# Designed miniproteins, single chains, continued (3): the designs that were tried, part 2

Each design is a single chain, and the fold is of that chain. pLDDT is the mean over its residues in the fold that is shown.

## One batch from the design tools (miniprotein)

Design m8035
Fold by ESMFold2-Fast:
Structure m8035 (fold): chain A 96 residues (1-96)
Amino acid sequence: SLEKQIEQLIEEARKAAEAGDLETAREKLKKALELLREMGLPEEELELAEEVAEGQLELLEAYLNKDEKKIEELKERGRELKARYEERERAREAAA
């Protein structure tokens, strides 16, 4: 099942990120996004998912490097991306 493969890759990415292995986390997330594309998710949804995933990894890297300015910038970007996700979900529910 593609869904099970995606879930497994996301879980592996989470574990790698928690261990500080950001390179492995990125590789697993990229593979999950590739499988989501194969499932036929719209390109706009895939692009947003990729931005969120990369933003989370950059934030974790900034924490590891103790880059306070970068942490603040990435947190603000993360809030904006979350707001866009919530707005798209509401629009999808309204269109159904």
Scores: mean pLDDT 75

Design m8036
Fold by ESMFold2-Fast:
Structure m8036 (fold): chain A 94 residues (1-94)
Amino acid sequence: MDDKIADRLLELVENYVRALKEGNFVEADIYRALIEILVVTNDLFKDAKSVEEVLQKLIEYYKEKGDEERAKRFESLLDEVKRINAELKRQAAA
């Protein structure tokens, strides 16, 4: 894994989460598409079907490398994405 690609993914996911929190689903879809374009060329993300699965693979990779700081940053983003998705599902069920 190239750390420059991981750092760019971190920025894109942070912007994705911000857009979701603001209810700007068009901007969120743009960031999701940029994440997908960036991950498609990297074998680490083979079979990843969602932003959550991309984050999970990054967390596992950096934990194995002993990069606890990067792993924790991606864990925080994964928790935010899961929380937002759960909130959106609850709102849609009403």
Scores: mean pLDDT 79

Design m8037
Fold by ESMFold2-Fast:
Structure m8037 (fold): chain A 80 residues (1-80)
Amino acid sequence: SMAEQEERDRKLVEEIQRLAKEILEQLKKMSLEERKELLRKYGANQSVIDALDDSLLPKYAELLAQKQFAEREEARERAR
């Protein structure tokens, strides 16, 4: 059971990191207004969106990936 839990945790981290990389790639290709709209769609707070700076894009992508992943997991739990 411990080994299975560690394996699940590893896969979860990998999924979140993959999602963060995808979000970062999208953010880099977008205008400022398009970036703000994407962040809004992913559930970012308006204050975070208003403070968006290019130097912080990787950090914002990681936070958005964590938020989106958590929302997907909550949706799965509700479907049970």
Scores: mean pLDDT 73

Design m8038
Fold by ESMFold2-Fast:
Structure m8038 (fold): chain A 76 residues (1-76)
Amino acid sequence: YTKEEIEELKEEAKKAKEEVGEEIGSALYSYAAALEAYAEGTDPEKYKELAKLAKEKYEELKEEYLKKKEEEKEKE
């Protein structure tokens, strides 16, 4: 990831916070921040692992959010 790609992810995280929710947006922002630390060489092994975990958590939260939205639509 380049600095430009990381900044794009941060902007996407801000948009997600406004459109989808703070929790999901924060997870995406954590992913971007971990990638930034990894790219800067700050404990690369640790931040590479943290980036993978943050991405997985973001994807899981997004899937749960979409599932709950479908359930709410069916209930209401």
Scores: mean pLDDT 75

Design m8039
Fold by ESMFold2-Fast:
Structure m8039 (fold): chain A 81 residues (1-81)
Amino acid sequence: MSKELLEKGEKAKPYIEKALKAIEEGDLETAEEYAKKVKEIDEIMGYYLFAEVAKAAGDLEKAREYLEKAKKLAEELLAAE
């Protein structure tokens, strides 16, 4: 992995942890705000968190859309390796 990906992971980690905790606690508004911060740092992980928020809200169609966006970005990143 590139040094840039590691640096993004370290920056995103505290926001990822806060988003996941908020999802677990049912605080979907707070989870979405932290997911937005993660998306600005790591777009793939941000969309993954948006999918988890949508799933927790019962919006499985929206969750699928966010997962498809994350998958597309991940495939583009892997193709660039």
Scores: mean pLDDT 80

Design m8040
Fold by ESMFold2-Fast:
Structure m8040 (fold): chain A 99 residues (1-99)
Amino acid sequence: MVKPSSVSEKELERAREIYELLEELNKAYEEAREELERRNNQEALEELDKEAEEFAKKVTEILRELSLTKDEKKREELIEEFKKEVEEFIEKLKEIVEK
């Protein structure tokens, strides 16, 4: 039997990058929500909720495809797409707050 240690190390680094990005997303989302609540901006809060729902649908689809994908190259492409979607949503949160 071959030892899977090399795969484990690469998966760990990838997981850490995703974790850091999700931590940044969570912080940005909470800060945006709290600021809009402080401003009593109901319209911007509704826009935030709508954008969050659209983001959740996109991320859920990517994660579903990732769980079904057996090809390592396609898995890497899906992970990069996931990262891009998270980064774009963080920027969108900043835009909503600036309104």
Scores: mean pLDDT 78

Design m8041
Fold by ESMFold2-Fast:
Structure m8041 (fold): chain A 65 residues (1-65)
Amino acid sequence: MKLTLKVTDVEVRPVGTKYEVTVTGEVLDENGNVVAKVTATATDEDPVRALEEAIAKAEEQAKKI
């Protein structure tokens, strides 16, 4: 079964010298039905890396559904 992650929200928060990025998404089935919601957080000195890590974690959670 192919599942698609739809990112619905991205929150970026500075934490000291680093950035905490929280990604919230909906997991859709092949018919476009929302089967789950996922939230993942990553922290890095580079906000782009933090975003990439948060998305990767959200995709990993989606694969377990």
Scores: mean pLDDT 81

Design m8042
Fold by ESMFold2-Fast:
Structure m8042 (fold): chain A 98 residues (1-98)
Amino acid sequence: SKLEALKEQYEKAVENAERAIEIVEKYKAKGKEEQGKLMASTLLAVSLADLRTKAGISQEEQVELNKKITKAGLGTPEEAIEVLKEIAEEFKKKAEEL
């Protein structure tokens, strides 16, 4: 069903958001903070594309998620991690509500 597809994509998006946090932390430890943020934002952009194409999320949801992904790329590594944790919690809530 469309609902099952949407739930599966949100569960995958949670995993990708958690991996994005690990990437930022790992690259910060190596002194490659900007590279880590770029890799994390790229992974989340893939998740957004999958939610859009495979699960058919609304344009409003797409815009809001894209704003958060952009915000994660513009701050300090610590600010990026905070935004990524917020994104992960939102995806978890969406998956649980479905």
Scores: mean pLDDT 80

Design m8043
Fold by ESMFold2-Fast:
Structure m8043 (fold): chain A 57 residues (1-57)
Amino acid sequence: MRQKLLEEARAEASRRANDAPTPEGRAAKIQEVFDRAVKEHGLPREEVGAVEVPVAP
């Protein structure tokens, strides 16, 4: 289901964000995961981009 894929994308983005040492690096990792989810699973960019992930301001 799309909802499950979106949640998995969020979890992956959060994991990669925590692995990055800088806020800019975290944002880049999150965008990479979201781009991959959109491409591979056909998720709407808008819904993927609405997922909150731990990115430092």
Scores: mean pLDDT 66

Design m8044
Fold by ESMFold2-Fast:
Structure m8044 (fold): chain A 83 residues (1-83)
Amino acid sequence: DLDKFVERMTQEAVERVRELAKVHSREEVLKAIDELARQIKEEVKRMLLEQGVSESEAEEQANKLGGQVRARMEVAMQKTRDE
């Protein structure tokens, strides 16, 4: 189930960002967020392509989900740093 997979990866990425935000600068954490969002986007696109989704649809869905994951990571970073 793609939705369950994305949620799992998102939760793991959010947890990673929370840990990084405790010891790293905001700029370093934002770079980590960029890399994690890119990795999730690539993995989602791969899964969709393997399921027979077209390249254009896979790219669109991966971009949408990647943006949502990035937003959740940025919220987690802000909450951790505001503590």
Scores: mean pLDDT 83

Design m8045
Fold by ESMFold2-Fast:
Structure m8045 (fold): chain A 66 residues (1-66)
Amino acid sequence: SEEELRARADAEVERALKEGLTPQEFIDRLQALADEAVAAGADPETVQRILSEAAKRYYEAFKKKK
């Protein structure tokens, strides 16, 4: 579901920040989530919207940490 995808994307943001993943590793994980969601029948536009919001959240938190 959309809410499950959002929760998983938010968990990847939290994981990246806590474990010190590189931006590239974080993006690769979000791309894997996108591929899984689309393969499961999710709307690509909805997936892109959710992932872009997660990426923005990661960027804001990462910028404040630095």
Scores: mean pLDDT 79

Design m8046
Fold by ESMFold2-Fast:
Structure m8046 (fold): chain A 67 residues (1-67)
Amino acid sequence: SERIQELEELGRIAAKGTDPERAATLAHLAIQSVEAGPKDGPRFQEAYEELKRMADLARAQEAARRA
């Protein structure tokens, strides 16, 4: 459940960027991977990494807006 909460938070942060629907889809895919049991695969790992990249970009853009 803690990992699912972390993935939900990443999805919320990523959704502040330019593609909230894609962020929601990637978060859903990553959460499904966790719920099914800690099972692979390259596809789910790619979704998680892309979600992280989207969240990092959204954070950077928010920081730049505040500066």
Scores: mean pLDDT 74

Design m8047
Fold by ESMFold2-Fast:
Structure m8047 (fold): chain A 79 residues (1-79)
Amino acid sequence: KIKEEIEKFKKELESLSDEEILKLAKEVAKSMGKEIDESKTSKELIKMYAAYKIMEEKGVDEEVKQIIMSELLDKLNKE
């Protein structure tokens, strides 16, 4: 269900350039006290960050955003 929300917003990213997607992802990572290293961060994780930013702008519930943030942090800690 979290993955369904991420995939939904990833589709909206198809209209954006890779440059814009990376910019959105970096903004989210900064708000979490993290930095995205393009050589070390997977393309899927970058898209997840960008999707999170779009969800935030569309007013998705804080509970859903917090769950996604937790999953992103877990993936960063394992990579």
Scores: mean pLDDT 69

Design m8048
Fold by ESMFold2-Fast:
Structure m8048 (fold): chain A 92 residues (1-92)
Amino acid sequence: MKRERLRELGHRVLAGELDFDETLREASRITGLPEEEIIQPLLEAVGKGEATVDALLAGLSEFLGVPVEELRRLSGERLAALAAVLFAAQLL
């Protein structure tokens, strides 16, 4: 149930309906996890550099049902919001 709601949240981010802060707040509401707990894996992933970006894009593609090529065209801010949704789903 919560995982499906997070997938719906990710699609709303793809549609341009939510910014990063709104996405993090909604992911926190859906999961019951603090925003800080959700953002921690994102900060770790950013710190690891380019090698983790392809893995993140593959994970997002599988989770959202969207081609990697479409995700590569998104801004860094939009990708960060989607990464927060994916990490929230993985923390469940």
Scores: mean pLDDT 79

Design m8049
Fold by ESMFold2-Fast:
Structure m8049 (fold): chain A 67 residues (1-67)
Amino acid sequence: MIDEAEVDEALVLIYIGIANIDYRNGKKDAALESYKKALELVEKSNLPAERKQQLIDYIKKKIEEIK
């Protein structure tokens, strides 16, 4: 059986990675969209509360760096 929480974390990390690359390449709008998508995925995920908080804090910090 596919672990839903494991898949959720992988998707969040993929969007964070895309956003980091876009930001590094000066694509600020695309980076913001990908970080916001990662936040939505974290909130809907079956991840443990501690891991959700770590990911949310990281993504919010990155969004603030772009603004």
Scores: mean pLDDT 80

Design m8050
Fold by ESMFold2-Fast:
Structure m8050 (fold): chain A 80 residues (1-80)
Amino acid sequence: SKKSVVVEFRDLSELTNEEAKRKIIEELEKEGYEVLAVSTAADFEEALKKLQEIVETLQPDKIVIAKTKDGYVIVAAKKK
């Protein structure tokens, strides 16, 4: 299927992983998305690997990858 996936990169390096998760989830829910998965990664390479696994298993409509103080947060969501 030629389904379009929106991938958004954010720099939230002033926030912890927990603060970034909360912010991203709240914003996605306000935009009319349902959160499917939330993951963390120590570095960008691990974040990309987790993104690939999430795309293959969950087929989300949107993924947010955020740099934080603690590494990276990955949030996958679908339209309600």
Scores: mean pLDDT 85

Design m8051
Fold by ESMFold2-Fast:
Structure m8051 (fold): chain A 88 residues (1-88)
Amino acid sequence: DKMEEFKKKAEEMAPTWARDLMAERGIEPTPERLERLARAIATGVKEALEKNAAAPVPMSTEEVHQLALEIAEEELARLEAEAAAARA
């Protein structure tokens, strides 16, 4: 229940996190970029939580948040490079 609730929360919050992270990095938040980052965050967190089912202790809220940031950083690096090329 709590894990399923967290997966849904990640899906709901991913667009907000994507917009905030893009603003922080100076990336123009186009619909395409927002969808790409939000999808990467939501999908990555969901898959990681499901695979964590074999762990002796479930992930904390802080650990899930940190995981979301790590996943976001990878996609952000790609979007930042693309945005820089588009501005040039």
Scores: mean pLDDT 73

Design m8052
Fold by ESMFold2-Fast:
Structure m8052 (fold): chain A 62 residues (1-62)
Amino acid sequence: SKEDKATLLSTGAHIYVAQGKPEAAVEYLVAQGLSREAAEAVVRAMEAGDGKKAGEIAEAGL
């Protein structure tokens, strides 16, 4: 489902953000089918500590 896919994408992006590689997180999300704008918004939400918002943005971008 879109929800399951968004959860998996958010988890993968979070690993890159946790490693201090937000740009790699953006490229990962773009490679998975998100627009660059949506990918950057997901990463910004994760950097702000808002995992719920990051997941909602990822789902909307799918």
Scores: mean pLDDT 83

Design m8053
Fold by ESMFold2-Fast:
Structure m8053 (fold): chain A 60 residues (1-60)
Amino acid sequence: TEKLVENQRKIIAFYKEDPEIGKEAAREAEKLYRENPSLTAEQLYEHLVEIYEKLKKEKE
């Protein structure tokens, strides 16, 4: 779970950097998990990071 912990810390940093985008990314990731329950926690966090990066770029 080293990668899981690392991704979790990264997500916390993202949330602090832009909490609105962080919340939106979290909602999208949760929706993704509900539609694809076979996703592992590691994959879910990877998707969350990717969604956050995209949303942040769209706002910049």
Scores: mean pLDDT 74

Design m8054
Fold by ESMFold2-Fast:
Structure m8054 (fold): chain A 61 residues (1-61)
Amino acid sequence: VDEDFQRAEEFVRRRPSRPELDEALRRVGSSLVTAALARRLGVDIDPEDYTRATAYRLWDR
């Protein structure tokens, strides 16, 4: 669990392209990718909102 989150944090730190983000969401899952993006941007998000749609909204910032 911790290792997967750390991998997601490294991924978002690199500012991936949209296709790379799509692949990560498919393979790693929306909850971990969204949590890593939220932490990177310093925003607080309810765990119920850790969805693919939220990940895209955060990534566009």
Scores: mean pLDDT 71

Design m8055
Fold by ESMFold2-Fast:
Structure m8055 (fold): chain A 89 residues (1-89)
Amino acid sequence: MEEELKKKKEELLKEFEEQLKKAIEELEKMKLSREELEEAIARLERMLSTYEAALERAKAENPGLGEFLVRLVEEALRKFLELLKKKLA
């Protein structure tokens, strides 16, 4: 049972890293306007602020896989936010 959870986490992490790499490459190729960049940044910042609270709830209600998934989404949003901020600067 514990081994099944470990295997799922490893598979999800590999898929996440591959998808994140592709998404970053696609985003780098996109020429977004300043307005689109500002809107995307504001949206991601709002999402990140809510994920901190969601992570605490996930720890209490869904230990293990649930917490892990919330953390992966938070990390992806944070990486996209940093990339968009670099494009805006």
Scores: mean pLDDT 71

Design m8056
Fold by ESMFold2-Fast:
Structure m8056 (fold): chain A 87 residues (1-87)
Amino acid sequence: SAASQAALAAGKERLAALRREILDQIKSYVTPEQLDEAIEKARSTLEATAAALIAATDGLTPAQVQELRAHTEALIRELEAELRAHG
């Protein structure tokens, strides 16, 4: 439906915004020795947020759920790559 597609788009934007916030916090406050722990915490936070968005949205198709989960995994991989490349 148009409503479920709008919810999917909004969920993707929310996750992308959360990734940027987490990235900024890690770059500002996390030491190199804490980096692996910070990445694991970031993964947990993004995955939990995606799961909560899926649970809160009754109109999502299985394909839309898979798309949101795939988008979340891509954001996590981009976050890890950016953090490991900056130094």
Scores: mean pLDDT 86

Design m8057
Fold by ESMFold2-Fast:
Structure m8057 (fold): chain A 76 residues (1-76)
Amino acid sequence: MNTGESEFEAGGVKIKVKPLTKRGGDKTEIEIERADGSKAKLTYDGKTGNISGEAEGPKAKELLEQLKAAFEDFLK
């Protein structure tokens, strides 16, 4: 599968997205990094349907909530 990297600006900050699909499993990982050093990572397990995430840096929780909401909307 192909890996891709994109960078976009939202709310006056740059966000870098790295969609990663790990081979040998049903897991999908998306990483987002803000210019102020805040990072958020979301992992979806296709076998269990579990969505988990981690975040660090200033306003990391806001980034994680936004990322989870967008991903859950995509799964509908």
Scores: mean pLDDT 64

Design m8058
Fold by ESMFold2-Fast:
Structure m8058 (fold): chain A 94 residues (1-94)
Amino acid sequence: MEQLRERLKEVIERARKALKDGNLYEAALDISEAYVLADKVGATKEEIQELLNLARELRDKVQEALKKNPSPRLQAILRQLDSIIADLEKKLEE
């Protein structure tokens, strides 16, 4: 379990770097992996909030990118992010 908690931390940092670098596809993959790991390790409310903040930032950037160039792949990412965000928000309310 410690290895999975360390992996969660690494993937969150990787997602943050991908967002900073403007790599939306990498950020989406990293956030999806972090979301699965967070559930598996019993992430704290603080860890869930950090992941939620990253997912929201990526969603905003994906929406902006879609305004400039409509892409089926970016639309699929937007739908996945909406689902992840809704689930994370629900976990914070419980």
Scores: mean pLDDT 85

Design m8059
Fold by ESMFold2-Fast:
Structure m8059 (fold): chain A 59 residues (1-59)
Amino acid sequence: MEYKKKIEEIEREMERLRKEMEERMKNAPTAVQHTAVALRGIGRLFDLELEKKRIEEEM
């Protein structure tokens, strides 16, 4: 029960990060900066995905 709620919260956080990343990429003036913004956002998403997987494996 507690695990399901935690997973849902992580998924919401991931959605928020995706939207923020898209806005930052939209304002990036070069392809290199687009990549840099994407990598930064992906790093955060990766951390959340790992947390989600750890919770799922503990279930």
Scores: mean pLDDT 76

Design m8060
Fold by ESMFold2-Fast:
Structure m8060 (fold): chain A 89 residues (1-89)
Amino acid sequence: MVELSEEELEERRKLAREIARKLLSSTWKNFVKKLREELNLPEDASLEEIIEAMRKAGFSEKFIENVRKDYEVAKAREEEERKEEEAAA
């Protein structure tokens, strides 16, 4: 039977936590970077510009909606993290 090694699971947990923390502070930036590469958008592209470029490129409305949702979640998380940092300081 195929089974994951315990050491690999531990490494994945560590990486997952690190990635989660990183995503909280740069989730949208990573997304913008990827979309910019795919759509040849400028580095300063706003969410609205990205959405419009996606529509032009033939992306589905469902996919665009998911991007918008991800942005909203990332924005909310960034604000929450900033509050936590301020309170902890």
Scores: mean pLDDT 63

Design m8061
Fold by ESMFold2-Fast:
Structure m8061 (fold): chain A 63 residues (1-63)
Amino acid sequence: MYKQLVDLNYQGGLAAQRLIDMRKAGASEEELEEFLKEVEKKYGPEVREIARRALQLYEQNQA
């Protein structure tokens, strides 16, 4: 797609939000990793990396 960069940011944001919601709901590390594998399979490694980094930032900056 010619909109690849926009699509990556959009899908990465959606994946990041779902991953964080799963973590808040008490998902295990294995469940989070399986979700990230599905994200990579469907949208590619760039979207997976956006979601993973968002989760790491969330975990570091929890109030």
Scores: mean pLDDT 76

Design m8062
Fold by ESMFold2-Fast:
Structure m8062 (fold): chain A 90 residues (1-90)
Amino acid sequence: SDANVRLNVALSKYLKDPTPENEARLVKEAKKALSSDDPYVRIVAAAELLYIEKEYPDKIGPELSNLIQTVKKKYPKEVKAAEKMLKNYK
């Protein structure tokens, strides 16, 4: 989906250059994807956030950290599905 594509682009930019501007863009695109009526879009957004936390914990800024904690609390079903998706890559 377009929302997942935008989130993926923002994620790539943030991982390459973790500035406050790129963090704010990543958080903005993640929130848009998480507000989607499509559960698949929400699950993929949760998976990308959990992927960053797992693989790049040293690159987690304060806004991104707050978003990840909020997602774990407010989207438990999406987080559960995302964790299963991430296990399939191991």
Scores: mean pLDDT 85

Design m8063
Fold by ESMFold2-Fast:
Structure m8063 (fold): chain A 79 residues (1-79)
Amino acid sequence: SALSAEEIAALLAQTQAHLDAARAAFAAGDLDSAEAHLAQARALYDQIPASERDPALQKELLDLETDLGIAKLKEAVAQ
């Protein structure tokens, strides 16, 4: 099953919106909100066919997933 160009554009836009929200939450120290938005961004991104994926968006997802993982680990060991 193939996605339309409009559906792909919508998935890219929604992925970016959730990524932006996740970064804002992370910067504010709201790790739970950051994790929720990042999970939505990843789920939307994974629906995009590999040929249509933005490498810059992939890097942004991986960087934030790494930063959030480190922050959550630091929070867990402090408790």
Scores: mean pLDDT 88

Design m8064
Fold by ESMFold2-Fast:
Structure m8064 (fold): chain A 78 residues (1-78)
Amino acid sequence: SMEEDVRVLMRSILESLIRSGVPEEDAREAVERVERHVLAGDSEGARRALEELGRKYPHARFTVEQAARAAERLAERL
């Protein structure tokens, strides 16, 4: 289901951001923001939320970029 796809992706993004050194609180806040944009079908908003996180945590840029692409694709399917 779409709801399951969103839940699975958000959990995957959260875990990847934490593993890449993003503080858990900041990672959770970013994922909540991304989820809202994805559920609204706002692929651009989802991308921007993750890009802001990547700007704050340059060491996580690769993970952030992958997450942004995945979130954009899911939002576009809604």
Scores: mean pLDDT 86

Design m8065
Fold by ESMFold2-Fast:
Structure m8065 (fold): chain A 78 residues (1-78)
Amino acid sequence: SMEEEWREEIRYLINKLREKLAKEGLLDDEVEQLLKETEQESLRAIAQGRKAALAAFLEGLKRINELVKKILEQKKKE
């Protein structure tokens, strides 16, 4: 069904992002927790419709991006 396809797509995207972050040495406990929370909130929002699920997913990605940028800035400071 369409709902199951969206669940699979969300899990796929989160797992691909996790793999890329791990390869770059950016997958700390805080990043992993935020990835898990983003997946859970996005999957929960599917019950409220596609726009709600997309909004939750994009908000989660925004938070992950902001956290990763802070980690990269800290690494540049040596």
Scores: mean pLDDT 84

Design m8066
Fold by ESMFold2-Fast:
Structure m8066 (fold): chain A 92 residues (1-92)
Amino acid sequence: VEETVEEILRIAERVAEGILNAKNDFERDVFIALGEIVVAIGKVEADRTGSKEIYRAMAEAARLIAEASEKQGYTDDAKRFRELAEELEKKA
């Protein structure tokens, strides 16, 4: 569980950094898609294990991605990831 939490957060931080440093729309879309993949895989793992810690890590991951998206002006993406973070937090 701890190793999975650390990996989720490490990948989410790299995705957020990628969004913040995206040079064009294609690069942005790639990192947004990677963020969605991380959360989707994390949900499968949380459901398989019943781990509240994994749900909390995914909520934090979604918030990091939302914050990066907002800073770049991707307001719709930021809102979507914030709503996802709130949903994940409720399952923790």
Scores: mean pLDDT 81

Design m8067
Fold by ESMFold2-Fast:
Structure m8067 (fold): chain A 70 residues (1-70)
Amino acid sequence: AKKVLLAGKVTKKHLDLTDAEDEVIVLKSEDREAIVQYAIKEQPSTFVDAGTGYEVDEEVEEKADRIIEL
């Protein structure tokens, strides 16, 4: 299992890059610097940059282990 950080306007396409064994963290923010600082602190095995924003697909929110709003 690995830690995967998905940031910004995450869609099902981005979620498909994760495995069922992974810890999936969804990061919602309009602040690019906040996203970068969170990624540095969290030290994920994989970081998927979907830009900035709060609008993520419902399927992504349902499958996320954690959802963080910055």
Scores: mean pLDDT 80

Design m8068
Fold by ESMFold2-Fast:
Structure m8068 (fold): chain A 91 residues (1-91)
Amino acid sequence: FLEELDARLRELGVPEAVREAYLELVRRWASLPREPWSPELEAEIEEALATESNPTLRLQLEVARELGHLAPEQVEALLAELRPFAEALAA
């Protein structure tokens, strides 16, 4: 998963420092307590992924799908940490 993510970030032209920071964040995210998405939310992610053509947003949806549902109190903190990377990837 992380190797595939790194390869895709490289294909998108993301600078090395940004890739390393993002992969470290995803690794930390993956180490947190989590539960699987409900079937309904999982279906919503798959539907969004099927219709999304923006490669950066598509990548973020794939990461969300892979990592599963985090406890609600962790979601807001992680969204705040991901925001700078989303902006860097969009640039």
Scores: mean pLDDT 63

Design m8069
Fold by ESMFold2-Fast:
Structure m8069 (fold): chain A 91 residues (1-91)
Amino acid sequence: SSRRERARELAREAARAFAEGRDEEFGRLLEEALALDREAALEQLAEEFGRRAAEGDARAAALLAGVLDELGKTEEAREWMKRALALAAAA
């Protein structure tokens, strides 16, 4: 659907704002994406934060854990939170 496609687009924009340290714009884009289609936005955010988390970004790993928990992927969320804490401790 057009709402689903727009939610995914906004989620990609939110992830870019996060990567660039634009925290206020990240928050605004995140809220807009979730309001359009929560599941599609969360799925896209998991993909975007997953890429950064794989590169060792502790903040992205923590956000990925939160997104996975919201998607009901509780075991994956738990493992990513452990990894986020380990990455933060190593930095």
Scores: mean pLDDT 88

Design m8070
Fold by ESMFold2-Fast:
Formats: sequence, structure tokens, C-alpha cells
Structure m8070 (fold): chain A 81 residues (1-81)
Amino acid sequence: SAEMEAALAEFERVVDEILALLTRHAADIPQDVLDELLARVQALGKRARAAEAEGDLATLREVIRELREVRDELQALIAAS
């Protein structure tokens, strides 16, 4: 559906933003915190793929919300360094 396509595009956009931040700023973040954030992103990616396979738009939107939280936490950590 158009709504599913839009949600998947938003998911990819937020993931790309997180990866760009990590590429530029990983050295500014403690390794244990980085490992926890990467594990959260990986788990959310698995949930997003499952939601896509099932056509579960509500779950995909929830995953996108949680990814935005990870991005915001990452930005706050970078700003504090």
C-alpha cells in the first residue's frame, strides 16, 4: 500500500540518519554505549522486516518511532561530547 511504502521510506531515512551520525561521531561515544545503540538498531531492523512481511503498518510505525528515539539519544550524546 502507499502507506506501507511511505513508512518503509521513512524507516530507511531514519536508519540512514543514524548510520551517518555513527560514521562521523562513533569515536566521540563510549564503546559500551555504542554497542547498546547498535544492538537496539539491529533489533528494530528485525522487527521492521517482520512487520513488512506481515503487512503490519502499526508495528512498523512503532519501530520508526523507537528509531527516532535512538537517533535523538545519539544526537544528545554527540552534543554532550
Scores: mean pLDDT 87

